# Ledger of designs, part 108: designed miniproteins, single chains

Each design is a single chain, and the fold is of that chain. pLDDT is the mean over its residues in the fold that is shown.

## One batch from the design tools (miniprotein)

Design m3989
Fold by ESMFold2-Fast:
Structure m3989 (fold): chain A 61 residues (1-61)
Amino acid sequence: SKKGEDLIKTTDLMVKHALKNGDYEQAVKYAQDGVALAKKLGDEEALKHAEKLLEEAKKAL
């Protein structure tokens, strides 16, 4: 869905920006929000992307 595509792009940008700035806890929160929104949308592609970003953010902690 377009909402799922927009969610993927927005979550990716926000998580990567937070990671670049050393805001690791904020990066985790952005990724968790992405997971929650993807689940509400029922968008499996967006969910998979957000879960991957969440694991990446957790590794930075």
Scores: mean pLDDT 83

Design m3990
Fold by ESMFold2-Fast:
Structure m3990 (fold): chain A 60 residues (1-60)
Amino acid sequence: SEKEKERQKAIRLFVALAEATGEIVDIRIRYKNDPSITKEEYEAEIERVLERLKAEVEKL
């Protein structure tokens, strides 16, 4: 049914958002605790997570 498809899409969206959020938090913690990580490297890591999230959401 259409309602079941909508429910499954919502669950997949929630999981994708939760996984991306967790990875971003981990990246931020590493950046704050490791002075060898440059701002450019930090921003590139965040961009990578957001690009993957965008691709996953667009496939839903």
Scores: mean pLDDT 87

Design m3991
Fold by ESMFold2-Fast:
Structure m3991 (fold): chain A 82 residues (1-82)
Amino acid sequence: SEAAAREAAREALEKSFREDLEEQKRLEEDEEAREKAEEEIRKLLREKYPELSDEEIEKRLELAREIVEKLLKSIEEWLKEL
């Protein structure tokens, strides 16, 4: 049945998304890995937007952290409903 095959594929994708979410949470808990990622983002922002001040770059990073946090929470809530 095509419906049964789609259900099995959906369950496999849900498991994959849950595993990815748990891995992402573990990376967020790793302060050293997070600091390295933030430094790489700072470098990219300086290269792409050389007109931005250090203060503006930090505000961009803060906004990006808030967006990622909200996205992760939304995915976590979505997975609980499945």
Scores: mean pLDDT 72

Design m3992
Fold by ESMFold2-Fast:
Structure m3992 (fold): chain A 62 residues (1-62)
Amino acid sequence: SEKENKEAYEVAKLSLEDAIAAGASAEEALKKIEESLSKDDTLSEEQKEAALKGAKEAAKKA
């Protein structure tokens, strides 16, 4: 569970960083990740929280 949460965090963080590097704003990249997470039924609630936390951390540094 902890390893899965860490993986979700890191994947979301990298995805947001890649989107920003490709020209998306932090706000746009975050909204896209939030939408993807809300429609995903394969992730647990804790994994979704970890992913959102990772994405928000990446957005903060942008």
Scores: mean pLDDT 80

Design m3993
Fold by ESMFold2-Fast:
Structure m3993 (fold): chain A 77 residues (1-77)
Amino acid sequence: DDEKREQAEKYLAQKKLEEALEAIKSMKNPKAYDFFRLGLAYKHEKKYELAIEALEEALKLDPNFKAAKEELERLKS
């Protein structure tokens, strides 16, 4: 998964968000932080619906991820 995470980070840096999502989904054990970073990247590109979906996936993986919860609350307001 580390190689796929590095690839996802490169896609995020290049604003290739669909490719980043695919890399994260192809991981055996994606982490909440992987989806959180994707959600922030979607938000930065003003793709708010996709940002909400990514942040909700982060919270499914880690319900105690306060940063993801706070970001999601802001986007739903």
Scores: mean pLDDT 83

Design m3994
Fold by ESMFold2-Fast:
Structure m3994 (fold): chain A 78 residues (1-78)
Amino acid sequence: DYEKGLKLRDEGKLEEAVKYFKKAIEKNPNNANAYIALGRVLYELGKYDEAIEWYKKALEIDPNNQAAKILLDEVEKK
């Protein structure tokens, strides 16, 4: 499901990618990368508030995740 989500994102099928990243999270709730990937596609869809929520959830799972910290900082205005 995570790999399928990545392929769909690469193909520009962002709404379908959201569906598969949500399935990946359901199967493995500790996969911080799936939360980050979901946030990234939501950001590309213009759903910035939802992207922020998913990046924050990734940091709850992996507080030292540099990718999540960088992406959260980019979407949030200081």
Scores: mean pLDDT 80

Design m3995
Fold by ESMFold2-Fast:
Structure m3995 (fold): chain A 60 residues (1-60)
Amino acid sequence: SQQYYDQGQQAFKNGDYVSAAQYYSQALALDPNNQQAKKNLAKVLEKLGGGGVAPSVLAA
């Protein structure tokens, strides 16, 4: 949904990558063909994961 995507972008701009990942994931759950949400989720996960390690899921 566009609504969750927009919320994800706001969280991403604020540097809240955990919330951004949650909103982009929700947008993709509602619209799996949203290529922009997929790309932005990948960017957010790189911010959380960094150079080639798989981090555990972060809780609020």
Scores: mean pLDDT 73

Design m3996
Fold by ESMFold2-Fast:
Structure m3996 (fold): chain A 59 residues (1-59)
Amino acid sequence: GEQQVINQLIAAKLRRVGVEYDLELAKKRGDTATAAALEKELAALDSEIDALDAQLSKL
């Protein structure tokens, strides 16, 4: 339902903030493997957020 989409969007946005923070820390440490994994996760979260925003626009 509508509330489920809203809850998913909130969760995705909160996770994105955490991933950005972790990515900055990984880059500062020179942890290239962790940074690459986090960049991939960030791109996936951006796609998820865009899809959820599109769903809300139809409600």
Scores: mean pLDDT 85

Design m3997
Fold by ESMFold2-Fast:
Structure m3997 (fold): chain A 60 residues (1-60)
Amino acid sequence: MVPQEEIDRAVAELYLATNIAAAKSAGDHELAAEYQRLLDRLIETGDPEAALKEARKLNA
């Protein structure tokens, strides 16, 4: 059984990767860079909640 924390991290990584791809497709390279920064921070810290909180601010 996969721990919930691993599932939450994987979901957050997928969410950020999807938004990076969407921003690049729209030509918004600055937004793509911000999502990439959050993905890098998630990989470094392992904190999906903090990463998703910041991502929600970018989407508002």
Scores: mean pLDDT 79

Design m3998
Fold by ESMFold2-Fast:
Structure m3998 (fold): chain A 71 residues (1-71)
Amino acid sequence: MVSEEELERDIKVALGEIYLTLGKFDYEKGDYESAIESYEKARQLYEEAGEVGKPLLDEARKFIEEAKKKL
């Protein structure tokens, strides 16, 4: 049985993955500012997810740094 807290964390991780994917799409188009905005939203969602979001948080931070290097 999934608890309400677990479900909320899972939803935040899933939304973060969606924003991370959107950011990658924008990055591939050369829209680095939009990519950074999407990666920052993913980062915020992973931070809110807590412990389960930590590995994804590090990945999101890496993508933000790479996109910023292109500006």
Scores: mean pLDDT 81

Design m3999
Fold by ESMFold2-Fast:
Structure m3999 (fold): chain A 64 residues (1-64)
Amino acid sequence: MSKEEIEKKLEELEREGVRAVLAKDYATAARILEEMAELHEQLGDFEKAKRLREEARRLRELSK
């Protein structure tokens, strides 16, 4: 994907992630954060990707 396509997808995922958290659907929120982490890795932002994966793991534990 182009950088512009990745940035647009990240904006869409951020909105979806916020809705999932507000609905207390932590399993969906965790999945969205993992997808965002993959996109940040494609942008070369490995530190942001690592933090997103850590947050996704935390949210997944809350969904149980």
Scores: mean pLDDT 84

Design m4000
Fold by ESMFold2-Fast:
Structure m4000 (fold): chain A 58 residues (1-58)
Amino acid sequence: SQEELDFAKKLIKDTAENVKLSEEGLEEALKSVKEYAKEKGFSQEEIDELIATLKEHA
């Protein structure tokens, strides 16, 4: 749902802004976000939005 997507985006943003990510840490975070999104049943478009959010705020 849109509410679940918005919640996930906020969580990713808040976490990324509070953690200094190395290039390796960003790669691991991207894998974790993809796995999380698949478990939650997000569509590929929604997964792409979550990845974009992480990259924007990391």
Scores: mean pLDDT 77

